Designed miniproteins, single chains, continued (5). Designs and how they scored, part 37

Each design is a single chain, and the fold is of that chain. pLDDT is the mean over its residues in the fold that is shown.

## One batch from the design tools (miniprotein)

Design m17338
Fold by ESMFold2-Fast:
Structure m17338 (fold): chain A 76 residues (1-76)
Amino acid sequence: MSAEEKLEEAIELARKGGVEKAVEHLEKAREAYEAGDFVSATQHVTEAARAMLEAGALSPEEAAALATRVSNALVS
């Protein structure tokens, strides 16, 4: 699964959870990734996972797993 596919999967998870703040951060992560700014892309992924955790859409373990999977895909 490519970085783009993992970002789309994460965006769908955020939409399903109704966490608009996470959707916004993941869309910014995609824009940063497309611009070659992997530092900003990774930060936005981390902020999206935090927003989903704060909203109760993900457990702490699920939020950490999502942040790790997407961030690793962005830098691979």
Scores: mean pLDDT 83

Design m17339
Fold by ESMFold2-Fast:
Structure m17339 (fold): chain A 76 residues (1-76)
Amino acid sequence: SAELQRKLEEAELASKILELLEEKGARTVEEIAEELGKSKSTVSRILKEMEKLGIVKSFKRNGKTYYRLAHMPEPE
């Protein structure tokens, strides 16, 4: 079904975001979208769902919003 296909694509994108944040640390929506070849709207939506699940956390630095893995400390 189209719903199943969409959920599989979202799960794959979430997995790639987790790998990127683990390897390269905290990133903005724009940086994640550019690295993974996805739209900022799609990445933002998935990150918000991952934040609701407690997998990632957002923080602001120099006027930009960054996302990090919830289990990693906020960078100093």
Scores: mean pLDDT 83

Design m17340
Fold by ESMFold2-Fast:
Structure m17340 (fold): chain A 68 residues (1-68)
Amino acid sequence: SHMTEQYKLEAIKSSNELVDAAEKGDKEKAEKSLKKFKEYVSKIADKESVDMAVKQMEIMMKEILEKS
């Protein structure tokens, strides 16, 4: 559906915003982007897939923030 495609685009956008914020050392913005990512992927994927995707994004966020 059109709504499902929109949620996919919003999830991608949120993941990109998370990376950008983490690279700038903005932990608060990165965490907010992670929450939005979880919200959008939860609308289009099963719980197990969501949990795995969110964990991977959390790991990436922490790794980038440590280097900032």
Scores: mean pLDDT 85

Design m17341
Fold by ESMFold2-Fast:
Structure m17341 (fold): chain A 70 residues (1-70)
Amino acid sequence: ELTGERAELLGELQGVLAELGLLPEADGVFDEEFREAVRRFQAEQGLEVDGVVDEETLEALKELIEKRRE
């Protein structure tokens, strides 16, 4: 099915980063602080640490969201 806009996935990723304590809050700002949090998330998931929100990063995000559904 269609996943929707990239911005929505970036928002979900930012929310997960905040939940993990890698960002103070999910405020919708995608700057250097967000990119640094992405790098930390990638390192924790065993992914390539480049700070780029690629397909593998989004896949890891979706797996975490599934696990968070309780």
Scores: mean pLDDT 72

Design m17342
Fold by ESMFold2-Fast:
Structure m17342 (fold): chain A 55 residues (1-55)
Amino acid sequence: SSQQQQIQQLQQQMQRVAEELGRVLADPRGTDEEVERLQRELSELHQQLVALQQS
């Protein structure tokens, strides 16, 4: 279904953002602002995933 495709795309986006967050956290020049932005993106994607699964 289109919903299953959307869920898979969302999971792929979450994986990408999580990997970027890991890189920023490992970088001694990474900023708190960048970490907070990526954490917010992950939270928003997670909320979208939950909403799709409950539809």
Scores: mean pLDDT 86

Design m17343
Fold by ESMFold2-Fast:
Structure m17343 (fold): chain A 58 residues (1-58)
Amino acid sequence: SEFFELRREITKRLNELKKNAKSEEDYQKGIDELVEQERKRIDELFAKYKELAEKLSK
């Protein structure tokens, strides 16, 4: 559920970036900033699930 909520938040922000972007370059810059901002949370969630899955699959 945490990953689902994060995805919805990212989608909402992407829609806002698209709506407010003045150019393709502006939109791409906004995406890069959003990705960097959210990368740590995404990495943390994937690391948590990956570690759990590996331990359970032993």
Scores: mean pLDDT 74

Design m17344
Fold by ESMFold2-Fast:
Structure m17344 (fold): chain A 58 residues (1-58)
Amino acid sequence: EEKKKVEFVSILEYAARYAEKNGDEELIKKVDEAFKNNTITPEMKELAEKYREELKKK
């Protein structure tokens, strides 16, 4: 569905936030490449979920 593209952007944003929060330059670089290619990899989705879990862990 076309609406999944909106979710792709949100996933990349969460992945970026997670990488930034952890100061992981390698992850930041991978997220940058995903933004350039407009591609969601399983790795990006996993990072986004980790960020979501961190927020939920309060």
Scores: mean pLDDT 72

Design m17345
Fold by ESMFold2-Fast:
Structure m17345 (fold): chain A 78 residues (1-78)
Amino acid sequence: SKALELETEAGVLLLKAAVIDRFVEDIEEAIKELERLLEEARRLLEEAKKLNAPEHVIETLEATVRTIEELLEKLKKE
């Protein structure tokens, strides 16, 4: 289902964000990559809302967006 696809994509974005945070040593490059992932996460969240996806899918995508935003805020404090 589309809802399962959105949930899977959210998981992939979280994994990508974790890899960037852990392994990208250049802070500027890490910020650019995370900003791109944040844009993707926000698009998925809007799509999920338009599709009236199950609450757990919306919550997963909202958590994904929040996690990436928190990583960006941490790096931008540099």
Scores: mean pLDDT 84

Design m17346
Fold by ESMFold2-Fast:
Structure m17346 (fold): chain A 72 residues (1-72)
Amino acid sequence: SRAAQLAAFDARVAESRAEFKRWYDEQLKKMTPEQKKELEKRIEKEMADFDRVVANRRAALEAGLTPEELLA
């Protein structure tokens, strides 16, 4: 079912975000305040790009479109 597919997708995204958060928090423990600010700037951009990809893939799944159709 579509609901089951969306739930599975959302669960995988949540897991990826949680794993990233654990990695990020571990990196912050090893960094100076200046290094933390530089990492934060890079991560903000990467997370925005990730959120965009996630939103596009979720919309495609909801609509039954292929990723190729969404990118056209």
Scores: mean pLDDT 79

Design m17347
Fold by ESMFold2-Fast:
Structure m17347 (fold): chain A 56 residues (1-56)
Amino acid sequence: SMAEEAREKALEYYEKGEVEKAVEISLEASLKRAEELGKEIPKEVLEEILEEAKEF
């Protein structure tokens, strides 16, 4: 799926040491996964995920 592809790219950037890029792609993967499941993520939940992603 597109979400799985984005997740693999995030892991590649993380392994390469490009943490900021990995975080950006991880967010895109989360959004695409929600769309595949046919669910909408509230904006406040998206902000929580973004804040947690920035911590590594």
Scores: mean pLDDT 68

Design m17348
Fold by ESMFold2-Fast:
Structure m17348 (fold): chain A 69 residues (1-69)
Amino acid sequence: SHHVEEAIRLLEEVLKLPDSTARAAAHEILKLLREGRVEEAIEALEKALQADLSPEAKELLRRALEALK
């Protein structure tokens, strides 16, 4: 869906950031989305947003979560 495509685009932007914790989370969430496991991807995004991430990474992950809602 268009919403899943937008979330994937935002997660790919996270992979370009120097934040290794955010990159690891984005990699796992991208895998779930590619497998069609959207509900698990949402849960993983919510958990990732509880971590101590860079402000840029946190904003991109929040926008990805909003796209999937």
Scores: mean pLDDT 87

Design m17349
Fold by ESMFold2-Fast:
Parts: sequence; structure tokens; C-alpha cells
Structure m17349 (fold): chain A 66 residues (1-66)
Amino acid sequence: SNEEFLTILEEELKKHGIPQKTIDKIIEILKKYEDPLKVNVEEISKETGIPEKLIKSIILKTKLKL
């Protein structure tokens, strides 16, 4: 489910030392997508300053835990 994906993603972001305010912004961006697995990682990178490569790695790890 989308809620399960977002919960696991938040935990993975926390493990990478990403601040809660930045996590909240990422979740806000993802909620704009019908399928958060199809998110535009460039949008997250632009809004948060986190490198696209790191975002892709965290999303992939989150998918593997579903």
C-alpha cells in the first residue's frame, strides 16, 4: 500500500541522517503522485538539495522491503 511504502521510506530516510523537516517535504512531494513508486527524483533533489543518486538508492532499498 502507499501508506506502507511511505512509512518504510521515512524510516530509511531517518537512517541516512536526513532531518525530519526534509523528510516531511519529501513525503509532501510523494503525496502528489498517484503511485509514489513512479516519483520524479529530480523534483525531490531540487526541493531538498539531496543528490538524485542517493534518493534513487533509498527508494530502491524501500521497494526491496515491501
Scores: mean pLDDT 81

Design m17350
Fold by ESMFold2-Fast:
Structure m17350 (fold): chain A 71 residues (1-71)
Amino acid sequence: ELPEGFTERSVESARAALIDEARAQGNEELLKEIENMTPEEIIKRFQEWVSKLLTEAVDAAIAREKARRAA
């Protein structure tokens, strides 16, 4: 069911990352959705999220981290 490159531990890590992002946004509905997603859905969601954010997230995360450190 899961792709060969993924383990249950990998899925849990991906789910935790998605939950952390949802909580950081204060998005309670998204948080509930993520908690109820199947491992396959978590993998797809995480891959799409990472791919979309791969370039933008690096720049945005650096900018946000600088802002957080300055605060």
Scores: mean pLDDT 73

Design m17351
Fold by ESMFold2-Fast:
Formats: C-alpha cells, structure tokens, sequence
Structure m17351 (fold): chain A 107 residues (1-107)
C-alpha cells in the first residue's frame, strides 16, 4: 500500500520543536503503514503549487530521525549551538529530498 503524506513548505522550514516533532511522527506512521513507497506532497502556500516526492520507507525513516533530532535541539534552548544543530538536521532533510527528486526526474 502506497501512503500519501501532505505537508506545507512552511512546515518543512519551521524550526519550531512541536512542528518538527509532528513531521517526524507523521513520517514514522507513513513508513509503518506503507508496504511500498511513500508519496510526500509538498505544497508551496504562496502560489498553491504542489511537488510530489517518492520516498522509500528507509528514506522516510531517515527524514523522521532528522526532524526528531531538530525538534530536540530546538527544545533544548535557544543557543547558537542548538540553532546550528537544528539547521544541520534541516540540511540533511533537504539532501534526502534532493536525492529523491533526482531519481524521479531520471525516471
């Protein structure tokens, strides 16, 4: 079963701990429920355009780990070190999305 997960681009770039934790939990649930790929639908709220990205279960769980780690960093307090850690995890998520999109374009 293929699972669709809809997110807003604003949510992906929001370093709020609750938002990042919610994204992690949603990706973990999608990976658990899917027997195949997960389709991540990212909507840009400014123009209403949506991008679909196909993630393997392993990629979804990798993204979830990074969102969870970003949430933990954000919750630990507003320090330069914690902000850097959250941004590094956000960068890792963007890397996963870029690799998944590159595979879709190659198909």
Amino acid sequence: MVVRLEVRSAELFDLDAATQLRLAERLERAAKESTEEIILVITDEEDGESIEVRLSREEALEMARHFRAAAEAAAAGDTPENRRAALDHQGAVMGILARARAREEAA
Scores: mean pLDDT 80

Design m17352
Fold by ESMFold2-Fast:
Structure m17352 (fold): chain A 59 residues (1-59)
Amino acid sequence: MTPEQEQALRYLQKAVSYASEGDEKKAEEYLKKAEEAGASPEMIEAVRKEAKRLLEQVK
């Protein structure tokens, strides 16, 4: 795995972590960083769906 792919995965992990805490703004910020780091559109979409699910659970 390239350093860029590792960094993208780290950002995706952070997005999920913030979503589980109810922090929608930070979750979106880290999704954006993952996209900029080279995460595929399919990975971004999958993680965005999971983040939305987690955000709904913390209501």
Scores: mean pLDDT 79

Design m17353
Fold by ESMFold2-Fast:
Structure m17353 (fold): chain A 57 residues (1-57)
Amino acid sequence: SIEELKKRIEELEKHLEAGEPIHEIPGFSPELARQIGLGVDALELGVLKLVYKKLAG
């Protein structure tokens, strides 16, 4: 639903602001895993924001 999409966007924004990734990246050092996880979270956020604007606007 659009409401679930909005909730996920808000969750991703909060995690990115805190510097704490939602996506866990195995096989890397803790710092590298954190940086990659934040990058993946930012990509998901960008895609979801685009989808939300198209569906809710």
Scores: mean pLDDT 85

Design m17354
Fold by ESMFold2-Fast:
Structure m17354 (fold): chain A 66 residues (1-66)
Amino acid sequence: PSIPPELLREHLDTSAELVATATEIVVLRKYAEESEENKKRIEELEARADELAARVAALEAEIRAA
């Protein structure tokens, strides 16, 4: 059976957002000054990355089931 195009698009979009979020974390850790504000932003981005990674895994399971 064919994988639904919408499912592939959502997987691509979610994966791209995960990569962008992970990249921002790396940039902040390497180049941003140590501040309470930057620390909170990194924590928020790490939480978002965890959410996105779980979503990617769920979408991959749906693609395999198709």
Scores: mean pLDDT 83

Design m17355
Fold by ESMFold2-Fast:
Structure m17355 (fold): chain A 58 residues (1-58)
Amino acid sequence: MLEAEVTRSSDDEVELRLPGATQEQVDAFRARLAAAGWEVVDEKTENGSVVLRARRVP
C-alpha cells in the first residue's frame, strides 16, 4: 500500500498527499476512505503527487 502524508486534518475534512501514486493506488485509497465514511470531494496532481481532499459523510 502507498504511504499517504496528511497535509491537513479537521473534524470533518482531511487533505492527503500521495507522492508518486498510480491511478490504481489512488482508486484503492479512495475506496478505503469511502469504507471509513469519507467522501473524496477533490483530486488534483501537484509535482508528481496526487492530492486528495475528503469530507466526512454522516
Scores: mean pLDDT 75

Design m17357
Fold by ESMFold2-Fast:
Structure m17357 (fold): chain A 60 residues (1-60)
Amino acid sequence: ARDEANRHFVAATNALHAGDVETARKHLRRAGELLGWSEEEIEALFARMQADVAAQDAVA
């Protein structure tokens, strides 16, 4: 369960770096479902991940 969720988190991060926001969102939702997270928690984490990736790209 956790290993599968971790694979989805990695895939979501890779998709965000590739500019594929829709693929990233789908992977994050699957990871959240596996971990029993609410839709609100999933959306909050997605927003934070997008901000973190954008910050890395802006300074790197």
Scores: mean pLDDT 76

Design m17358
Fold by ESMFold2-Fast:
Structure m17358 (fold): chain A 67 residues (1-67)
Amino acid sequence: MEVEIPASVPSVETALENLRKAAEAGDALGVVKYALQIKLLDPNHPIAQRVLDAFAAGDPEAAVAAA
């Protein structure tokens, strides 16, 4: 059986969980960091795209709200 051992590179599910925790804490930098990880793993992920779009517009509060 194939064994996944991503020690420091989280899956989309793990990155989403971390993004949600960062959003609940109001950590805009954390939200953007995890959104970038999600987009790297799944470039079509709507939550990651929305967060990054808001951040690119210079609105970190909207990026947190989009998560």
Scores: mean pLDDT 74

Design m17360
Fold by ESMFold2-Fast:
Structure m17360 (fold): chain A 90 residues (1-90)
Amino acid sequence: SAEELAEEIKEGLERLKAALDKAVEAYEAAGDYEGAIKYLELALKQLEELKKYIEESDLPEEVKKELLEEIERLKKEIEKRKEELKAKLA
């Protein structure tokens, strides 16, 4: 159902955030700031594709709004982390 799809998307976003946190920590521990930035850029691209998918879906408008707001919050967090990593590169 549409409600089931929305729940799957929410769970996917939570898993993505956890995976991003772990991956960035691993890259930083290795001193691979360029790799960390590249990983975050790929994540931003995936979130943009997910945003388009949600917007084009048949999900209720209120559900779309909630999911899109959650995606925008995560995108802002990723962009901030990317800028912090860039500052460490020189």
Scores: mean pLDDT 85

Design m17361
Fold by ESMFold2-Fast:
Parts: sequence; structure tokens; C-alpha cells
Structure m17361 (fold): chain A 74 residues (1-74)
Amino acid sequence: SLIEEYQALLAELQAVLAEIRRVGSPEQVREARRIAGEGLDAAQAAIDAGKLEEAIAIVRRTLERLRALLEAAR
């Protein structure tokens, strides 16, 4: 279901954030928190508007940005 997909993406986002906190610089950790915060706020706004597919797309885009930051930290 779309809800299960959304929940799986949120879990993956938290895992990537945890990894950035482990290997990233303080600057990269701050940037990761900013990216995640903006993405999660936008996804919640989409959920509140009844747009679950849009929320999924937002979380996926946020996850791509966080993964790029993690690669730069490695």
C-alpha cells in the first residue's frame, strides 16, 4: 500500500540521517537536519492536504538529497 511505502521511506530516511551523524562533519550533520526538516515539513503538508502520493515523492526527493550528502561524507 502507499501508506506502507511512505512508512518504509521514512524509516530509510531516519537510517540515512543516523549514518550521516556517525560519519559526517558537524557542518554536514547541520545540513542533513535542514534537508530532512524541510522535506518532512513539506511531506506532512501534503499528507494534511490528502496527497499521499505527493508526500511519497517529497520523501523520495529528500532521501536522494541526504544520500548525496552521505556520499560526500564518505
Scores: mean pLDDT 89

Design m17362
Fold by ESMFold2-Fast:
Structure m17362 (fold): chain A 67 residues (1-67)
Amino acid sequence: SLTRSQARQILQMWADHSGVSIDQMIRSLRAARRSGADMQQIAQNISRFLNGRVSPQTFLSAIDVIL
């Protein structure tokens, strides 16, 4: 299980890659989840963009902790 600090650091990696603040990233992920987006597919895409530095399962765990 991820701590809140570890989960936030994982989301920070994607925020940095995307050129946005972590707060903006959290808001965007909440909006996607609320709209019924496939969060597993989003996590898989993010993992690919980060060259596998974060697994899809780890990113999903970070979402579950923070969102």
Scores: mean pLDDT 88

Design m17363
Fold by ESMFold2-Fast:
Order: sequence, then structure tokens, then C-alpha cells
Structure m17363 (fold): chain A 71 residues (1-71)
Amino acid sequence: LSEEVKREIDAIAIGAKTALEVAKDHELSGLELARVIGRGMAVGWQNADKSEEEIKEAAKKEVERYLKELK
């Protein structure tokens, strides 16, 4: 894998993990949880050029926004 692809995969993983951590205390269906994780992954990829802290902040913000929409 190229260094660029490795960075993207790392960012995607950080986004997914952050999304799961935000959502785990919510009583979500499997599909809803999958959607939340997918959003975290997408935000991670979009911010792959940023620091881990920035990726976590962006993913948390997007996931919190999405969960608010589910009310």
C-alpha cells in the first residue's frame, strides 16, 4: 500500500472508532449503528490530511449531528 492509502485507512479507522464510541450508549438498531459508523468512516477519509485529534473532533461532530436528526 502507498503511504497515502495507509494514511487514508488510518483516518477511516479513527473515524469509525470515534463514531462507535459516541453511539455505543444509544439504543440503536444494527442498521442505525452501521449508518453512524459509515458516517464516521467518511468523515475520517475526508480529513485524512488532518491530525488524529482533528479527525476525532470532526467525526464526533458529524455523528452527534446525525443522532440529533434521528429524534
Scores: mean pLDDT 82

Design m17364
Fold by ESMFold2-Fast:
Structure m17364 (fold): chain A 91 residues (1-91)
Amino acid sequence: KEELKEKAIEHLTRAAEALNRYIKEHPNDKDLVYKAAGALIYLAMARQALEREDYETAIEFVRKAYELAKDIPEVRKHLEEALKTLEEMKK
């Protein structure tokens, strides 16, 4: 399961990078920036849950980030991959 944990961390990291890039490119879209900031907080909480192997809580926070950031295709893709990997780790 360590390999799956590394993959989940990579996808969460890439999602956060995509969110930060999108905020930088669209600083005047206040609604998007607020949602993206909220998603970044949830991704940090998901990472903390994953570090303690609390996969249920990690999935919950990734789903919350997804609802805030799903309109950004690159972020959505990385969050979908993170969710898939976390669900696999629950088996």
Scores: mean pLDDT 83

Design m17365
Fold by ESMFold2-Fast:
Structure m17365 (fold): chain A 64 residues (1-64)
Amino acid sequence: MKANEYFIKGLEAYARGDYEKAVEYFEKAIKIDPNNKEAYRLLAEVYQKLGDTEKAEKYRKMAE
């Protein structure tokens, strides 16, 4: 499934500190698989690192 590929690419970008790419890939992953709670959790962490606290909190709640 394409969502799984995007999720892995998001993890790789996040590990490298490429937060903008991590957001792009995690957003693609959740658009294809909206039940991927781990992708929402990681997207929240990435937004927190980017300083977007409001988006971080929004996605953190979606991960629950």
Scores: mean pLDDT 81

Design m17366
Fold by ESMFold2-Fast:
Structure m17366 (fold): chain A 84 residues (1-84)
Amino acid sequence: MKTVSFRLRGLKSPEEAAKLARAIIEEALKDPNVKSVFALVYQGEDGEYVLDVVVHLENATDEDIEKLRKRIEEIAKEFGAEVL
């Protein structure tokens, strides 16, 4: 089992954070190597919202992980968020 974590910033409202979380969870769960996804939304010190995503994968190669990362980055860009 491999664990990959993403931190997403630049979210202006809890509603935007929730929509992004749903989009990422739905996309990640389409991947047969993904076993579980955890998402945590919280407010940062600057008053903007942060989304932490933890993905657990089995039988995934580094190439599979990189493809998932790129897809999450594409979704984040659609929401105006950045991946750290």
Scores: mean pLDDT 82

Design m17367
Fold by ESMFold2-Fast:
Structure m17367 (fold): chain A 90 residues (1-90)
Amino acid sequence: DTSDDFVNRTASLNREFAALLAQARRQPTPELKQQLQALLQELQQINQEQIEVMQKRVRTPEQRERLDQLNSNRQNYLQQLQQEVQDVFQ
């Protein structure tokens, strides 16, 4: 898998998530909640796969720091999306 593959997969899932979240804000249903949670799990899976690939290339403390920062930023983003789902389905 190339970096372009991860980017394309992530972009596709983000578009689907945004569309379903907008739909859920108009009419929250259990089915939409399950679909949004499934998309969050897929986004988490793709992030884990990409981080694992990048870890194989880490050779310096600076590279490790950058990878750790990237992973932290992505985990924070995913947590924000999870919170948005919870807020819709209060």
Scores: mean pLDDT 83

Design m17368
Fold by ESMFold2-Fast:
Structure m17368 (fold): chain A 80 residues (1-80)
Amino acid sequence: LSPEQREEAELGMVEIERAVALTVYKNTGDIEGAIERLEEARRRAERLLAEATDPAIRARLAALIERIEKEIAELRKKKE
């Protein structure tokens, strides 16, 4: 794979991790587990963003991080 294709694949892995976290929450109601999985996905996305050089991939990673942060905040609010 080219470097760009590898970055695309790694971004895809973060999307899958996010989807798994939300699916587990929907099926089990486990808010804490969902938050932990989303935080791990966010950390991976942050690491990828630090290493990414393609502006389009960087923009997509930044947007994904923002989305995950909002989802974590929503889950924390539901726990209250």
Scores: mean pLDDT 84

Design m17369
Fold by ESMFold2-Fast:
Structure m17369 (fold): chain A 60 residues (1-60)
Amino acid sequence: GEIEKIIEETLKKAEEYIKKGDVEKAKEIIKEGIEELKKLNASTEKIMELADRGIELLNK
């Protein structure tokens, strides 16, 4: 669905910036994705999924 698409696209874009060494931009992208999910009234579980997967990605 749209929520799952936003999560996957957000994480893919964030990973691209991490590979370029731009960790701060990757953090902004994850934050923007979370805000987009909130605007769509996504469940807390889906918002936490993006946050948790984003944190894992940033810690690599």
Scores: mean pLDDT 85

Design m17370
Fold by ESMFold2-Fast:
Structure m17370 (fold): chain A 90 residues (1-90)
Amino acid sequence: MSKEELWDEVDLALAYMLSALGLNLARQGHGEEAVEAFKLAIEVAKKIKNPELRKQAYEGIIQTAKEALELNPDYKEEFEKVIKEAEELR
Protein backbone atom coordinates (compact mmCIF):
# COMPACT_ATOMS: atom_id res chain seq x y z
CA MET A 1 0.00 0.00 0.00
CA SER A 2 1.38 3.42 -1.01
CA LYS A 3 1.12 6.53 1.23
CA GLU A 4 -1.51 7.93 -1.19
CA GLU A 5 -3.58 4.70 -1.01
CA LEU A 6 -3.26 4.72 2.81
CA TRP A 7 -4.46 8.35 3.06
CA ASP A 8 -7.44 7.60 0.75
CA GLU A 9 -8.45 4.68 3.03
CA VAL A 10 -8.00 6.90 6.14
CA ASP A 11 -10.11 9.68 4.58
CA LEU A 12 -12.80 7.17 3.52
CA ALA A 13 -12.92 5.79 7.10
CA LEU A 14 -13.07 9.33 8.55
CA ALA A 15 -15.91 10.29 6.17
CA TYR A 16 -17.85 7.19 7.27
CA MET A 17 -17.17 7.90 10.97
CA LEU A 18 -18.31 11.54 10.61
CA SER A 19 -21.47 10.39 8.75
CA ALA A 20 -22.19 7.86 11.53
CA LEU A 21 -21.61 10.59 14.14
CA GLY A 22 -23.99 12.91 12.24
CA LEU A 23 -26.72 10.25 12.15
CA ASN A 24 -26.22 9.44 15.87
CA LEU A 25 -26.44 13.17 16.76
CA ALA A 26 -29.62 13.42 14.63
CA ARG A 27 -31.16 10.44 16.51
CA GLN A 28 -30.49 12.31 19.78
CA GLY A 29 -32.17 15.53 18.49
CA HIS A 30 -28.87 17.42 17.98
CA GLY A 31 -29.76 18.61 14.46
CA GLU A 32 -27.31 21.56 14.30
CA GLU A 33 -24.34 19.39 15.37
CA ALA A 34 -25.50 16.63 12.98
CA VAL A 35 -25.43 19.08 10.02
CA GLU A 36 -21.91 20.18 11.08
CA ALA A 37 -20.71 16.54 11.21
CA PHE A 38 -22.02 15.92 7.65
CA LYS A 39 -20.32 19.11 6.38
CA LEU A 40 -17.04 17.84 7.87
CA ALA A 41 -17.64 14.43 6.22
CA ILE A 42 -17.96 16.18 2.80
CA GLU A 43 -14.70 18.13 3.38
CA VAL A 44 -12.89 14.86 4.22
CA ALA A 45 -14.43 13.10 1.17
CA LYS A 46 -13.13 15.92 -1.10
CA LYS A 47 -9.56 14.92 -0.10
CA ILE A 48 -9.95 11.36 -1.46
CA LYS A 49 -7.96 11.13 -4.72
CA ASN A 50 -9.33 7.76 -5.90
CA PRO A 51 -12.60 8.58 -7.76
CA GLU A 52 -14.32 5.27 -6.87
CA LEU A 53 -13.55 5.62 -3.13
CA ARG A 54 -14.57 9.31 -3.23
CA LYS A 55 -17.90 8.38 -4.92
CA GLN A 56 -18.44 5.68 -2.26
CA ALA A 57 -17.82 8.26 0.49
CA TYR A 58 -20.37 10.71 -1.00
CA GLU A 59 -22.96 7.92 -1.48
CA GLY A 60 -22.57 7.00 2.21
CA ILE A 61 -22.95 10.66 3.24
CA ILE A 62 -26.11 11.03 1.09
CA GLN A 63 -27.72 7.88 2.55
CA THR A 64 -27.05 8.79 6.20
CA ALA A 65 -27.91 12.51 5.73
CA LYS A 66 -31.30 11.55 4.22
CA GLU A 67 -32.04 9.44 7.33
CA ALA A 68 -30.87 12.30 9.61
CA LEU A 69 -33.14 14.78 7.77
CA GLU A 70 -36.23 12.63 8.55
CA LEU A 71 -35.31 12.73 12.27
CA ASN A 72 -34.79 16.55 12.45
CA PRO A 73 -37.44 18.45 10.42
CA ASP A 74 -36.35 21.80 11.96
CA TYR A 75 -33.00 21.44 10.10
CA LYS A 76 -34.49 20.10 6.83
CA GLU A 77 -33.13 22.97 4.66
CA GLU A 78 -29.58 22.54 6.04
CA PHE A 79 -29.66 18.74 5.51
CA GLU A 80 -31.03 19.25 1.96
CA LYS A 81 -28.08 21.58 1.19
CA VAL A 82 -25.62 18.92 2.45
CA ILE A 83 -27.33 16.19 0.37
CA LYS A 84 -27.35 18.41 -2.76
CA GLU A 85 -23.63 19.25 -2.39
CA ALA A 86 -22.70 15.56 -1.98
CA GLU A 87 -24.88 14.59 -5.00
CA GLU A 88 -23.22 17.30 -7.17
CA LEU A 89 -19.69 16.19 -6.10
CA ARG A 90 -20.12 12.43 -6.63
Scores: mean pLDDT 87

Design m17371
Fold by ESMFold2-Fast:
Structure m17371 (fold): chain A 58 residues (1-58)
Amino acid sequence: SLAAGIALVQRETGLSPEQARALLAARTDAELREVADRAGISLALAKGAKEALQLLSA
C-alpha cells in the first residue's frame, strides 16, 4: 500500500511523508534531484525510494 511504502521510506531515509509524496510525484530527474537536495539525500537513494514507493503502492 502507499501508506506502507511511505512508512518504509521514512524509516530508511528519514524523509517525511510529504517528502516521500514529493518523490512519488516527481516526473523528471530534475524534479527528483530538487527533492533529494532539499532532503539531504543522494539522487541514487531518491530514485530507489521512488521505485520502492511505486512498487508498494501497487
Scores: mean pLDDT 79

Design m17372
Fold by ESMFold2-Fast:
Structure m17372 (fold): chain A 60 residues (1-60)
Amino acid sequence: PPPSDEEVEAEMLVIKGAVYKLAGDNKKAAEAYRKAAELYAKLGDEETAEILRAKAEELE
């Protein structure tokens, strides 16, 4: 089945977080990863949500 709009948004936020991290903006990168984690948790993907929360915590 095609991905939901929420899943696409979450994936875009992961990409945005990676781009911010490469630019050295760790605060914006962490915010993007936390937002993506929230969306994945909403979608029932708790494993991916936990991974993204851990990535955000590393960037604190």
Scores: mean pLDDT 82

Design m17373
Fold by ESMFold2-Fast:
Formats: C-alpha cells, structure tokens, sequence
Structure m17373 (fold): chain A 85 residues (1-85)
C-alpha cells in the first residue's frame, strides 16, 4: 500500500472504533444527557476524520465507509435527543 492508503486505513479503523464506543455508550449509559454529549463528541470526531481522509485523497471505498459510520452516529444522536426529553 502507498503511505496515503495506509493512513486512510488507519483513519477508517479509528472511525470504526468511535462507532463501536458510541453504540456501547448509547446502549449502556443510564443518563440520557450524558449519552447525548458522548454521541455529539463522536459525531465531531468522525467529521474531523472524514475531512482528514479527504485531504489524504483516500480511496472512495474508505470515504464511503466513514460517511456511512457518520450517518449511523447521526441517527443514534437523533434518537438520543428524543430520549433526553
């Protein structure tokens, strides 16, 4: 792999880790406000990773997966906002 391809794969791995943590927090956090805060932080981190991947000229497959992960976190965030009352 090229240097840029390797860096792009690292960003994708980080995005997947952020998604896993966000899902776990959403499922296990008893405080709706704290869950909301965690999901908003996850969304911000994923937006940053997506921007970095674009700057690295990452493969479209990598960009698509990070974007799909971001969309899933945004859906969890919307659900958490409803539950926070």
Amino acid sequence: MSEKELEAEILLALARMILSVARLAYETEEDPEKALETLEEAKEELERLLEEAKELDAPEEVLKEIEEILEEVEELLEEAREEAE
Scores: mean pLDDT 80

Design m17374
Fold by ESMFold2-Fast:
Structure m17374 (fold): chain A 74 residues (1-74)
Amino acid sequence: SPFEEFLKAIENDDVEKAVEAAKRWLEENPDDPYLPSAAYEGIKTKDAEVAKYLYENKVKVFTPEEGIAFLDSL
């Protein structure tokens, strides 16, 4: 899945692949409000466990629009 590819890319310090996987994950789940925050923090911290925790616990660090704008800037 794109989420698993995203986590693996973060674990391997491959920011380019992580961004590509995050964009595919967003395309498949455009109405998921927790996904952009998890993707953003995972890329920012380079920590797959942070991304996984935020997504599984439904934590939002910013609005979906802000998260999408961040990912589009990468």
Scores: mean pLDDT 77

Design m17375
Fold by ESMFold2-Fast:
Parts: C-alpha cells; structure tokens; sequence
Structure m17375 (fold): chain A 86 residues (1-86)
C-alpha cells in the first residue's frame, strides 16, 4: 500500500515517471506481479536518457524489485521514500 503516494513523492523530488508508465506500474503493484513489473521496467529503460533510467530504477526500488543501484541520487531518494511508506 502507498505505492502511488511513494511514486508521487519521487516525482516531487525531481524523478518523475511518464504518466502511462506510472499507471502501468501501479496496475502491476495492485496485481502483486513483481515479474511483470520487473520485465516492464527493463523494457522501458532501453534507449532512455540516463535521468529517466534513474527514475525507473528508483521506482523499481520502491516496488521492492531486485534493483540495488548504489551511488544514484534517484535510488537514494527512493530508499528514503520507501522507508516512509513501507
């Protein structure tokens, strides 16, 4: 619970996701399908600018997927947000 609020706070902190991507990740979170969510994020990362890739990895961290990237400001921000909404 609170995934939408966590993703909204991530956007407010400077790491926004496109509205369609956010909506799709929320559907996977509601369905409890981490495999589909992980595959979707991997597909969305391909060919994107670094800033958008970092936002996607931060969202993956919030969703509890196995994406552990250290030294990224986006992921460090996601870690703080996840602790608040977990």
Amino acid sequence: AGVQAALDELAEKGFPLPADVKAQLLKYAEAGDPVAASKYIAEQIVGKPEAQQNALLAAAYILGLGYEITGSEAVDTAREIKAKYS
Scores: mean pLDDT 75

